Designed miniproteins, single chains, continued (3). Designs and how they scored, part 29

Each design is a single chain, and the fold is of that chain. pLDDT is the mean over its residues in the fold that is shown.

## One batch from the design tools (miniprotein)

Design m8950
Fold by ESMFold2-Fast:
Structure m8950 (fold): chain A 120 residues (1-120)
Amino acid sequence: ANERDENGETPLMKAAREGKLEEVKKLLENKEKYNIDVNAKDSDPILRLTPLMLAARYGHLEIVKLLLENGADVNAKDGLGLTPLMLAVAYGHKEIAKLLRENGADLDAKDIWGRTALDL
């Protein structure tokens, strides 16, 4: 259940991106059985996004909450140095940005261009 598709996404990444809450729940409930790495990065050579980053970017609040409850790294960086918080702010997802801050998101983290979440 962690096999990557042609886009380099695991089933968890794809479900997180597409907002498939029930599929995310099922995958996380079977996390140990399927040996799911909730912090796996996609195979994109530049982006390297985690499931949490995909959920934050695409505005899926309940999926963000479930991923954080299951050990998602709130401060993971993609290939451009972007964090889940930066993606939530950049894409206008205020409630997700608030949830990420409440879960220990680093406001001072900088992307490869020296930008913080407050600069986005």
Scores: mean pLDDT 84

Design m8951
Fold by ESMFold2-Fast:
Structure m8951 (fold): chain A 68 residues (1-68)
Amino acid sequence: SEYERLFRLFDRDGDGTLSAAELRALLRSLGRDPSDAEVEALIARFDRDGDGTLDFEEFRRLLEELLS
């Protein structure tokens, strides 16, 4: 799975979550250049628990919406 490959590549610690900085770096690797405010808004929209990180399911939903 491309989503699983991308998630693992940017989840360097293997904790099963992506921070805002990791998500921004991932989006930049895909040819996008979101601002800090845009990344924060994306996380707020998909982060149900409000911990400032995305798990794999939240991340996949975000990318499917963003890349469709």
Scores: mean pLDDT 77

Design m8952
Fold by ESMFold2-Fast:
Structure m8952 (fold): chain A 113 residues (1-113)
Amino acid sequence: MGKELLEAAEKGDAKRVEELLKEGADVNAADENGNTPLHLAAEAGHLEVVELLLKNGANVNAVDKNGNTPLHLAAEAGHEEVVELLLKNGALPDARTITLDGATPEDLRARAA
């Protein structure tokens, strides 16, 4: 189940994500790199999947093996609406956040407000 949830989140299949969560899939399942479904959905820009995972208790501040949160991955990928949604759900900007657009965590917070 964990691998199927990770694959569904990465692909943006919101219906499959919902079905897997109803079947008892761990919303905080992690792959070999420590990526949760929320990391993969945020990196891919799948806004509906991100919202669904957060409603089901996803850890908004989960860190992968590189110390990246879902907010870091969404910001690096330029997914503005996902960044805003994560910040509204308690994502903490980390001083480590480096975006491809040169945006700092402070800039991301200003944009979400």
Scores: mean pLDDT 78

Design m8953
Fold by ESMFold2-Fast:
Structure m8953 (fold): chain A 63 residues (1-63)
Amino acid sequence: SLIDKLIEAIKNNDALTVRKLAEELAKRGEYDEELLDLLLENKMFAIAQMLFPDDPRIDEAMS
């Protein structure tokens, strides 16, 4: 699944693959809060902002 591929890319710190898969997930609207936590743990703030715009947890993780 796209989620499985995204999780693997996040674990490998493959930012380009993460961005491409996140763009596809955004088009489908198929993502949840567990994905946000994983993105924040891996410091992928730009991708987190793309999928979860204006979520205060992103600002807190960056502070």
Scores: mean pLDDT 78

Design m8954
Fold by ESMFold2-Fast:
Structure m8954 (fold): chain A 69 residues (1-69)
Amino acid sequence: STEEAKAEKLLLEAERELAQGKEDEALALYKEALELGADPNKQDANGETPLDIAVRLEAEDLVELLLQY
């Protein structure tokens, strides 16, 4: 669906922002993606979930957000 495609795009954009150290921007994008129904437990090609990445990068606010889902 259109909403599913938007959620997937937001997750990809969030990962890019997080990789650049832009944690606040990544947090906002992850929140929007999750509100649109993105699967917080979906693994990428490396087997990492968003929570795995957040823990590895010590992104505390993102960890707290993801644990709510």
Scores: mean pLDDT 78

Design m8955
Fold by ESMFold2-Fast:
Structure m8955 (fold): chain A 64 residues (1-64)
Amino acid sequence: DETRKKILSLIGEILKLIGDILELERELEKALEAGDEEKAEEIKKEIEELKEKLKKLLEELKSL
């Protein structure tokens, strides 16, 4: 069933992306603790981009 394969693929991609977001959030905390505002803003931007990707994948999963 193609739908089942698509669901499993999306779940795998979603889990990978959540892991990447959590890693970046940890790096953001380190930058904030160090007082590096420029680095913190760059990491925040990367996190927002990954969150947008996650949102699209979740919407695609819900549409199946």
Scores: mean pLDDT 86

Design m8956
Fold by ESMFold2-Fast:
Structure m8956 (fold): chain A 71 residues (1-71)
Amino acid sequence: MDEELRALFERFDTDGDGTLSLAEFGAMLRSMGLDLSDAEIAALMARYDTDGDGTLDWAEVRAMMRDIFAQ
């Protein structure tokens, strides 16, 4: 699970800087079959972007995916 998510993260991290932009993050979620609007993606990013830099690092993406699928 975590290894597959990490490989997906690295695939969408086109700049190789270890972070995902809003656009890259949205593309990743849609590739996973999550039919979210741009507004919903932006709201998720804002909730988990603890650094306030407008990007998501691996730890933030992992925490969010755990929360989304922990039902």
Scores: mean pLDDT 73

Design m8957
Fold by ESMFold2-Fast:
Structure m8957 (fold): chain A 66 residues (1-66)
Amino acid sequence: DAIREAFKAFDFDKDGTITAAELESAVRNMGMTATAEELMREVDADGDGTIDFPEFLTLMARMKKE
């Protein structure tokens, strides 16, 4: 579906992670209005600047709560 396809499109290295910039592009492409910084604050406690697929799904689930 749209969420999984968006993640796959931005996972260029096929490591199962995406950068903060790629995350911002992905959520905006899905019609969501959130900055990379806001999204990273929600899931990246370490501040590594990357998100794996399970973390991406968690973000999308939280956004859907609205």
Scores: mean pLDDT 67

Design m8959
Fold by ESMFold2-Fast:
Structure m8959 (fold): chain A 62 residues (1-62)
Amino acid sequence: GEILVQAREDYTAKEPDELSFKKGELLKVLEVVDDEWWLVESLKTGKVGKVPKSYLVPVEVK
């Protein structure tokens, strides 16, 4: 199923494969890269990138 998460705070991408987002944005989890990094898609912009999972809280699991 699809996992939706919400940003706990702003994040600024430090590498080209990372995603920047603002607090409160909804993101779709595409892949769990490792225990610290998830590949997500921004529902606002459609952009895809890696983000630290500590910046995210689960919203919905299907």
Scores: mean pLDDT 79

Design m8960
Fold by ESMFold2-Fast:
Structure m8960 (fold): chain A 120 residues (1-120)
Amino acid sequence: SLGEELLKAARDGDLERVKELLEKGADVNYADAAGTTPLHLAAREGHLEIVKLLLEAGADVNAKDILGRTPLHLAAAEGHLEIVKLLLEAGADVEAKDVFGETPLDLAKKNGNKELVEVL
């Protein structure tokens, strides 16, 4: 499906394929069986320009996967500072808790990134 192809393109960092799929009517908020959206994958993998494009296309910044994790949780866990800043500018819920009761700040502290902890 277009949604499954969009998930793959977002994960793989294929910016031009993401653009093509969105133009063809792929659902920017498509979620797989685990509740994983294109924005979750782009944020986790550090694909800054794809994160920007998905947000411009109307991606739900606060989408939760089956573990209650938002794109902000994944960007914070991986230490992607510029993506964290973009998600916060787009209205990401900094207080969101996953199924373990952990916020994006808790995950950033585990990463040891002091600059990231200061922005959350």
Scores: mean pLDDT 92

Design m8961
Fold by ESMFold2-Fast:
Structure m8961 (fold): chain A 119 residues (1-119)
Amino acid sequence: DMTELEKELMRAAQEGDAEKVKELIAQGADVNARDPITGWTPLHLAVLTGRVEVVKVLIENGADVNALDNWGRTPIDVSPLPDMTTREYSVKVLGMDEKKVEEAIKILRENGAKEIPFT
């Protein structure tokens, strides 16, 4: 089970509240906390929702840019649909800002994020 602090961190990351993310980390929140159903970390949620500043804060505080969810997906490749990229899912399904999602993905690549190889 996630702690209340970890649940708040997930919400703040998804909503793009970078200051709240910093406060929760300062209170001892695990930046690599995993949702028990999806295995998503705060970084998975921040990328999926195009939360550029939250992505930066999480990485600066030790977020694993290659953390695997319950489907074996990294944050850069977090789309739950096998035929959609993270960008396509975030924009077409979740209605997120395409440029912000692209910027978040660029930051992940600059920080050593790996895409699952085409097999």
Scores: mean pLDDT 81

Design m8962
Fold by ESMFold2-Fast:
Structure m8962 (fold): chain A 63 residues (1-63)
Amino acid sequence: MPLSPTQARVLQLLARNAGRALSAAEIARALGLPVPTVRRALRALEAQGLVERLADGRYRLAE
């Protein structure tokens, strides 16, 4: 399934920050996007197994 432009940008930011977990708010601030937009993209990436959600609610690349 091809990624949406927003999903691709979120994934690229997490790849650039490999080894770090980021909140939806931190990703939104870094990309200049609304938090609900980023949260939707993160849920889609999580469903595809490309990112993982940690117990504290932050996200990072799946490994």
Scores: mean pLDDT 82

Design m8963
Fold by ESMFold2-Fast:
Structure m8963 (fold): chain A 109 residues (1-109)
Amino acid sequence: GPDVNAARTSGPNLGDTPLHEAARRGDVAEVEELLARGADVNAQDLRHGSTPLHLAARAGHLEVVEVLLRAGADVNAKDIYGLTPLDIAKIHGHEEVAEVLERAAAERA
């Protein structure tokens, strides 16, 4: 099959892995399949240094956030602006996602 960690080399989603794309779309089943195939849960894109968790938080995809956290996503990862997934969720008004990320950050402190 295709390389699970193959990053985009052109276009507006430069550096996106399949896991970044699945997380942005909120495709829970594809996220779980990619992680089972060894996708790097903490891969950073080349546009903003965003992890899949940043993209799921920006879109408000609660179930994807929970799957990524169970897979060992770094809740404290910072993008090029110094923003964590929690910061992104709060900026975009995703209250339930922010609550899950706050609990995960407290448990891993």
Scores: mean pLDDT 84

Design m8964
Fold by ESMFold2-Fast:
Structure m8964 (fold): chain A 57 residues (1-57)
Amino acid sequence: MLYRAVMPVPKLSEEELALRVGDRVEVLGELEGGWWLVKSLTTGEEGRVPKSALEEV
């Protein structure tokens, strides 16, 4: 299901994905602690982002 970033997400570790406001992502799976594994539709990169930074499109 498609989501978009509603806030900028910084890349603080190699496992995280940097996002800009409005970047669209595909959710690949739910992780622990409110983190999701997503794929950026802008860059094709995969990584972890906080669920709170995303909204459903």
Scores: mean pLDDT 81

Design m8965
Fold by ESMFold2-Fast:
Structure m8965 (fold): chain A 59 residues (1-59)
Amino acid sequence: MERYRAIAPVPKTSEDELALRKGEVVEKLGEAEGGWWLVRSLTTGEEGLVPKSWLEPLP
């Protein structure tokens, strides 16, 4: 299971995006164009697009 952590607060600016708090853990579901990933929040269960540069891998 590929898990990542938000390195900073991520705002939701469109319907396809997911808002994240700093330190929120997500599961990677897939990759989109332009360096965006489809992820699921393990805190809320919500899914959406997040820029991969805002995520750090968990061991």
Scores: mean pLDDT 82

Design m8966
Fold by ESMFold2-Fast:
Structure m8966 (fold): chain A 95 residues (1-95)
Amino acid sequence: HMDEDGWTELHRAAERGDLEKVIELLKKGEDVNAQDKKTGLTALHAAARHPDKEVADRLIRLLTEDQPELGIKAADPNAKDKNGKTVEDIRKENL
């Protein structure tokens, strides 16, 4: 993990705003609450940083809703990155 410490595929899909890829990865059993080891960011944090606010809002709703039919568990919206910031804190900074 030392030399890689980068985004998971789930983080990358969320950062791109790729809703279909996010759903695919979550169905494959990717940990929705996985944190990047360099930054502490979750996929939810990555989604909140998306430059299109409408895309960010759709991803946040997808990631925070339990979808038992898909086997997907909701992300923790109160998860903090290495700077102690939640998804809401990041969204406020991009206003």
Scores: mean pLDDT 71

Design m8967
Fold by ESMFold2-Fast:
Structure m8967 (fold): chain A 111 residues (1-111)
Amino acid sequence: SELGKKLLEAAKNGDVEKVKELLKKGADVNAKDVNGNTPLHYAVASEAPLEKRLEIIELLIENGADVNAKDKNGNTPLHLAKIIDKEDREEIIELLKKHGADENAKDKKGK
């Protein structure tokens, strides 16, 4: 949907207020792009400041985001969290695990 595309972009950009607005308008929290990325994938991999990323992750999860959603390569948000900067990585991993992220989920390469 149009709202789903806007939510993916807002999550990618770390735009907390836009994420809140779009979710209130009924944007699909589990919208997928052509590569199977959800708003939660984009929030985790965002270059926005950690505090904004954590707020968006919480907002998406409280609105029913699938914490174990897989992209076309079988990567979950937790898989993406493991490759971000070390200083941001631990807090994002802890937040995802607190909300039910499966640390034993394997991508298409069995990793």
Scores: mean pLDDT 86

Design m8968
Fold by ESMFold2-Fast:
Structure m8968 (fold): chain A 62 residues (1-62)
Amino acid sequence: EDLEEAKRKAEQIYEDYLPLLEAKSKELAEEAREYLRKALEGNLKEAQEAARKILELAAEVE
């Protein structure tokens, strides 16, 4: 997986789960947004980690 693919996956995950996060908490939505920002500005490992963190936030909200 290259950097472009990792960033695209992070963006897709963010878009898919944003409505759920916003419905549960503004704070969770903002945290997910910060992870997306790190993914878009970071290296491959940072983009992959950010995607994982957004998924973890989504799992936590039930």
Scores: mean pLDDT 78

Design m8969
Fold by ESMFold2-Fast:
Structure m8969 (fold): chain A 117 residues (1-117)
Amino acid sequence: MEKNEAGMTPLHLAAYNGDAEKVRELLEKGADVNAQDSDKETGLTPLHLAAASGSEEAPEVVRLLLEYGADVNAQDTDKEKGLTPLDIAKRNGNEEIGKKVVEVLKEYGADENAKPK
């Protein structure tokens, strides 16, 4: 069967792994840059997963996704807030990589004041 366990596309997985070359290849082949996973409550886009990535290439992956029209302020379906890629990047497990991802997201118009409730 062609679907990953969480309904993730190949682009979701490449973004999470910080595989910039594979992200570019998939986008060039017409992958949906704004695809949401089919998990019941997450609705994560590839940009959300790139922001969560601990890879040194995560900032480059974020930039590639944004260049291909990813919604910089996309909200997941998290039951309390609807987290943005910027929210996820600020809580990245690798603080140095998370900081670099935050800088790229801000370059592309990420709203630091996007609904702080």
Scores: mean pLDDT 74

Design m8970
Fold by ESMFold2-Fast:
Structure m8970 (fold): chain A 64 residues (1-64)
Amino acid sequence: MKLTAVAKEDYTAKTPEELSFKKGERLLIDASKFVDPLWALATSLETGKTGLVPMSLVEVVRVE
């Protein structure tokens, strides 16, 4: 299942596996690739980059 989410604030990746994003950036989250309850694999719809994002900093706006 894929989810569309919007970043609630800016985030800078702390590891190569994480995705940096800006407040208001749209992210496509693959719910089948949840690493744990707090982190998910996402692709930025603005840049096309993929990485882990903290779910506490994003708001899910649409289920695909």
Scores: mean pLDDT 77

Design m8971
Fold by ESMFold2-Fast:
Structure m8971 (fold): chain A 74 residues (1-74)
Amino acid sequence: EEVKKIQAEIYTDLARYYLKQGDYEKAIEFAKKALELDPNNPYAYRVLAEAYRKLGKTEEADKWEKKANEIIKK
C-alpha cells in the first residue's frame, strides 16, 4: 500500500513534468496512472484539470478540478 503511494507520487511527478513541457496528452496519461494507484491524490487531479483545460476540454477540466478541491477540503 505504501509502495503504491510512492509509485503514484512518481507518476504525479512525471505528469507535472510533461505538463510543464507542454505535452498535455502525456501529462493526462501519467496523472491517470497515478490516480489508478492512489485515487485520493489531489495533485494528480489538478494535473488532469490543467492539461484538459490547455487542450480546450473545459468540461473534463472542471470535473477534475472539482474532485481535487473536494479531496483537499475533506
Scores: mean pLDDT 82

Design m8972
Fold by ESMFold2-Fast:
Structure m8972 (fold): chain A 101 residues (1-101)
Amino acid sequence: GSGASPLAAAARAGHLEIVEVLLKHGADVNPVSVGGADKLYGAAAVGDLEEVELLLANGADVNASTLIGDTPLQAAARAGHLEIVEVLLKHGADVNYVAPL
């Protein structure tokens, strides 16, 4: 596989605590997604509803995708986090990004 940044690897594995540590040490939020989707994707993937709501309230792009075209809505749907799916849709997430899995 292609090499992933430490931030990308932690976010994809749902390790939000490691993501926070990396960000505190100056890790760039944009190497894996445009518009900060890495944070929203990570929160959606692990089921952190409070973090999802906070990020969206602070202007996170609900439709921003990762480098592989995966979205926060896809992450939440794949993980079965219904409440997060509903919050993302309320904020304008495009249902066309939810792939049949």
Scores: mean pLDDT 66

Design m8973
Fold by ESMFold2-Fast:
Structure m8973 (fold): chain A 114 residues (1-114)
Amino acid sequence: SRVEELLRAAREGDLETVKRLVDEDPSLAVERDARGRTALELAVLYGHEEIVKYIVDKTVEKYPEILEREADVGAVQLITGKELSPLATLADAARVLGYDEIADYLEEKREKLK
């Protein structure tokens, strides 16, 4: 499945595969795994800044809902030992994970959609 390939590439930091799949079909950015996570969320959770920027820059105008995606608070707690609010954004998750540049980028993109 192209969805499964994109989600794996985002998790593993395979930027070339992410670029190919997103360029072929930008709608893959709104597809979710069994835990309800998108490729963008996986890239944030694993700290792949260039993948985060590529997905957002290529898809946010058509699919702004990718930025409104709720964080997987359980995954963040397993990685950092810190609890997140159930209302936490992807930017909040990136901040708690210590990925300040990803968090700043996501906050800026979200503000431009208001």
Scores: mean pLDDT 76

Design m8974
Fold by ESMFold2-Fast:
Structure m8974 (fold): chain A 58 residues (1-58)
Amino acid sequence: LNAELMEAVYRGDIERVKELLEKGADVNAKDATGVNILKLGTEEQQKILKEYGAVEEE
């Protein structure tokens, strides 16, 4: 789930991001370098992630 969520964020796949979050992916997940996925997403993806509970500060 979390790896797929990161791939969807990298691809800009908004629909897939929503699907994975609904399946229970961690909205505060980090990539392999420790960067929060909220920082990796487009403005639109950041809005969606925040709607699902992502925080700007860890």
Scores: mean pLDDT 73

Design m8975
Fold by ESMFold2-Fast:
Structure m8975 (fold): chain A 80 residues (1-80)
Amino acid sequence: PTLEEAIGLLLRAIGLLLDAELAIKKGKYKEAIELAEEAIKLAEEAKEMFLKLGDEKMAKIAEKIIEEAKKLKEEAEKKL
């Protein structure tokens, strides 16, 4: 993978995470779950790419995004 590809995936995951947070605030829990699941997927792909590139700092950032997205998914699921 390239660093640019990994960063692109991470930025998209962050955008989806923010959209999921907004969806929860609006009471759109099903949409929040779908957005959080996509954020997890993209952040996991980004993390693997950063690890292959030897960028442990960026891999840790991706891992934090995965954790936040999982928490949002759990919060939304509890509201359904």
Scores: mean pLDDT 89

Design m8976
Fold by ESMFold2-Fast:
Structure m8976 (fold): chain A 81 residues (1-81)
Amino acid sequence: LPQEINDAAQRIKERYGLSDPLSYYIAMLQVKYDLDVDGIAGEKTRNAIIKFQEKYDLDVDGIAGPKTLEALAKDLNYQPP
């Protein structure tokens, strides 16, 4: 996995004492679209989600739902546990 994604996941783990799978996928999307990697779905990240959904012919709602996360995991060759 890209170092930036691991760094974002580690920061979230350290701050909250938990790893959040959603924030990890958001961080992967942020790396893919050359955004600030913080694992948080802000305005720029929401626009990147929309672009990703358009590319993979998903419902374009700007929300990282199960179908969007599944497509993202396949695109980035990551299989969640």
Scores: mean pLDDT 66

Design m8977
Fold by ESMFold2-Fast:
Structure m8977 (fold): chain A 119 residues (1-119)
Amino acid sequence: MPLSEEELELLEERLKGYERLFSDPEKLEEYLKRLEENGDITAQDALGRTALHYAARLGYLDVVERLLEIARKQGVLDELVNAQDVLGRTPLHYAREAGHEEVVRLLLEAGADTSARTL
């Protein structure tokens, strides 16, 4: 589903921020620990995107695995995996559009709904 030019720019800026976070092992571990202990793993930004949407788009398989593990421990795996942004797009949609086949497989194994239709 096509994003507007402004939405695409916001996505790219957000992706750069998450790429910096996910590529720094110390910052990543601190972030994941905070999510596990006191954070809401299902927290959505202004466009309805979760950390899992960004990890799936960027193809950080290890980060996707860690986010799914935290969601399982918190009892919100289904909610996180099937979280929809303002366009009805799930993390699975982001992984597929980016061509991250291993992330697609991991999300499907975690219970991602393949039948969800978007605009």
Scores: mean pLDDT 78

Design m8978
Fold by ESMFold2-Fast:
Structure m8978 (fold): chain A 125 residues (1-125)
Amino acid sequence: TTKEQIERLFEAAARGDVEEVRRLIEEEGVDVNAKDERGYTPLHLAARYGHVEVVELLLERGADVNAADNMGFTPLHLAARYGHVEVVKLLLERGADPNAKDKYGRTPLDLAREFGHDEIVEILS
C-alpha cells in the first residue's frame, strides 16, 4: 500500500464513492485499516460524513469497527457527533462499543447529547 493509494482511499471514503473504495481495497489491496496522521481510518471518515454504503463495505472488508484515532474517537463517536442515525445503527449491529471513551472521557452518547441528536440519544440510551 502506497501513501498515494491511502490518500485516494481516504478521499473516496469521505466522498461516499463506494465503487472507488471497492476498487482500491479489492483490486489494489489497499489496507482497509490504514491510518492518517490523526489516527483516522477510512471508516472514521465514512462514519463522519454519513456514507452508509461505504461504512458497510469497509466493515465487510475487515475494518476495525472500534478503531480509535489519536483523540480516542471511534467511528461511533463521529457518527453520533455528526448526527448520522443509519451509520450509528449499522456500527452498533457490527459490534461498535457504545461505552468507548475518548481522551476527555466522552462516550458516543455524550457527544449525541452535546450536539442535540435526539434520535441517536434514544438509540444509545
Scores: mean pLDDT 91

Design m8979
Fold by ESMFold2-Fast:
Structure m8979 (fold): chain A 68 residues (1-68)
Amino acid sequence: MVLRPGSRGEEVREVQELLRKLGYDVEVDGVYDARTAVAVADFQREHGLPVDGVADEAVIRALREAVA
């Protein structure tokens, strides 16, 4: 699964909720907008992942592990 600008739905809400839990400035609206992409890119940079602003399976797994 890959979430990127234009994605919508429950999986986007989950990513946004995880980002907010970690202190990133995002709305939990289920819309993968520019703010969500910037927050994903910031998370990727801080965790040594490729910085593309796209939430793939590796990014989603890392987000879930970071909030545990």
Scores: mean pLDDT 84

Design m8980
Fold by ESMFold2-Fast:
Structure m8980 (fold): chain A 62 residues (1-62)
Amino acid sequence: INIGDIIQALRNYTATSPGDLSFRKGDRFQVIGLSSDGTRILARSLQGTGQGWIPIDAVQRI
């Protein structure tokens, strides 16, 4: 996964931390950042105006 990639949610996720993004299975995002430890992606929603951190294991590159 690289910045600029389009990713799709593998499952539903509810944000539990500030700065996290909630989503539904099948939602699509653009990658705008990566965490230094590689565990999270900073993503921008393609369905709205939201952006936030999501777990890398909850998404796949499409």
Scores: mean pLDDT 78

Design m8981
Fold by ESMFold2-Fast:
Parts: structure tokens; C-alpha cells; sequence
Structure m8981 (fold): chain A 74 residues (1-74)
């Protein structure tokens, strides 16, 4: 569907921004993505945000965000 194609494109761009350390672009893409997620996918994103907020290591925070994006892409 058009929504599935848009979701995959936003996820791929968000992954690229995360790997580049471009958090301004990442945050903008996440705002767009959150508007098209299902309730279940939105809940996953919220739980991941809570885990990231509790994490102090930047590399571990990036790993949590990457895992979330890969789960949303599946």
C-alpha cells in the first residue's frame, strides 16, 4: 500500500540519519513516522523512547533506536 511504502521510506531515512548522528533529521523523520504508525507500533516507539531516556551510553541508545526501527520495518 502507499502507507507501507511511505513507512519504509521514512524508516530507511531515519536509519541513515541515526547512523550519521544527524539527530535533527532523525527527530523530524520520527515525527512524520509517528503520525502513520499503528497503535501497536506507536506503543513500541513509546516504550523504546522510555528505554533510551533511562540509558546514559550513547552507543547503547543508538542500538535501542536501531532495533526499534528494524522491528517497525519488519
Amino acid sequence: SAKDAEKKALLDEALAALEAGDFETFNRLMEQLMSILSSEEFELAVRTAEQVNAETDEERRRALLREMLLQLKA
Scores: mean pLDDT 83

Design m8982
Fold by ESMFold2-Fast:
Structure m8982 (fold): chain A 69 residues (1-69)
Amino acid sequence: SSSDEKAIYQKYIVDLSDALQKADDETEKWMAQNPDATPEQRWAQMLDALTKALDDALKSYKDALAQAS
């Protein structure tokens, strides 16, 4: 139903916000443990954390849409 699709989409938007916060938190924690890390290593860590979190959110969204159809 349209209500189910709206709820699934709203959850996805929340999950995206949570994914960004999680990536930021994980990167800050990693930087605290690796104070001598190069800028390149810091960027790689942030990108890895962000990519994983976004991929998880997208997978959950797609799975929920498939179940609703």
Scores: mean pLDDT 84

Design m8983
Fold by ESMFold2-Fast:
Structure m8983 (fold): chain A 66 residues (1-66)
Amino acid sequence: QEKLDRVNEALANTPGISVEEALALVRYVDGLSLEEIAKRLGISQATVERLVDRALEKLGLTREEV
């Protein structure tokens, strides 16, 4: 809801975030597990975790904030 909207706005305004990083983070904020995101993106859970963490770092956020 509100968290997802704020994250989408931040992603749109932050340069240097890849499409894969943005998609992984948006799904994570939307409440999907790392395993479910991995299935939807066709990648490993370890890769999803790295994508989420990199997107959060570029936004200046932590996992606890989303």
Scores: mean pLDDT 78

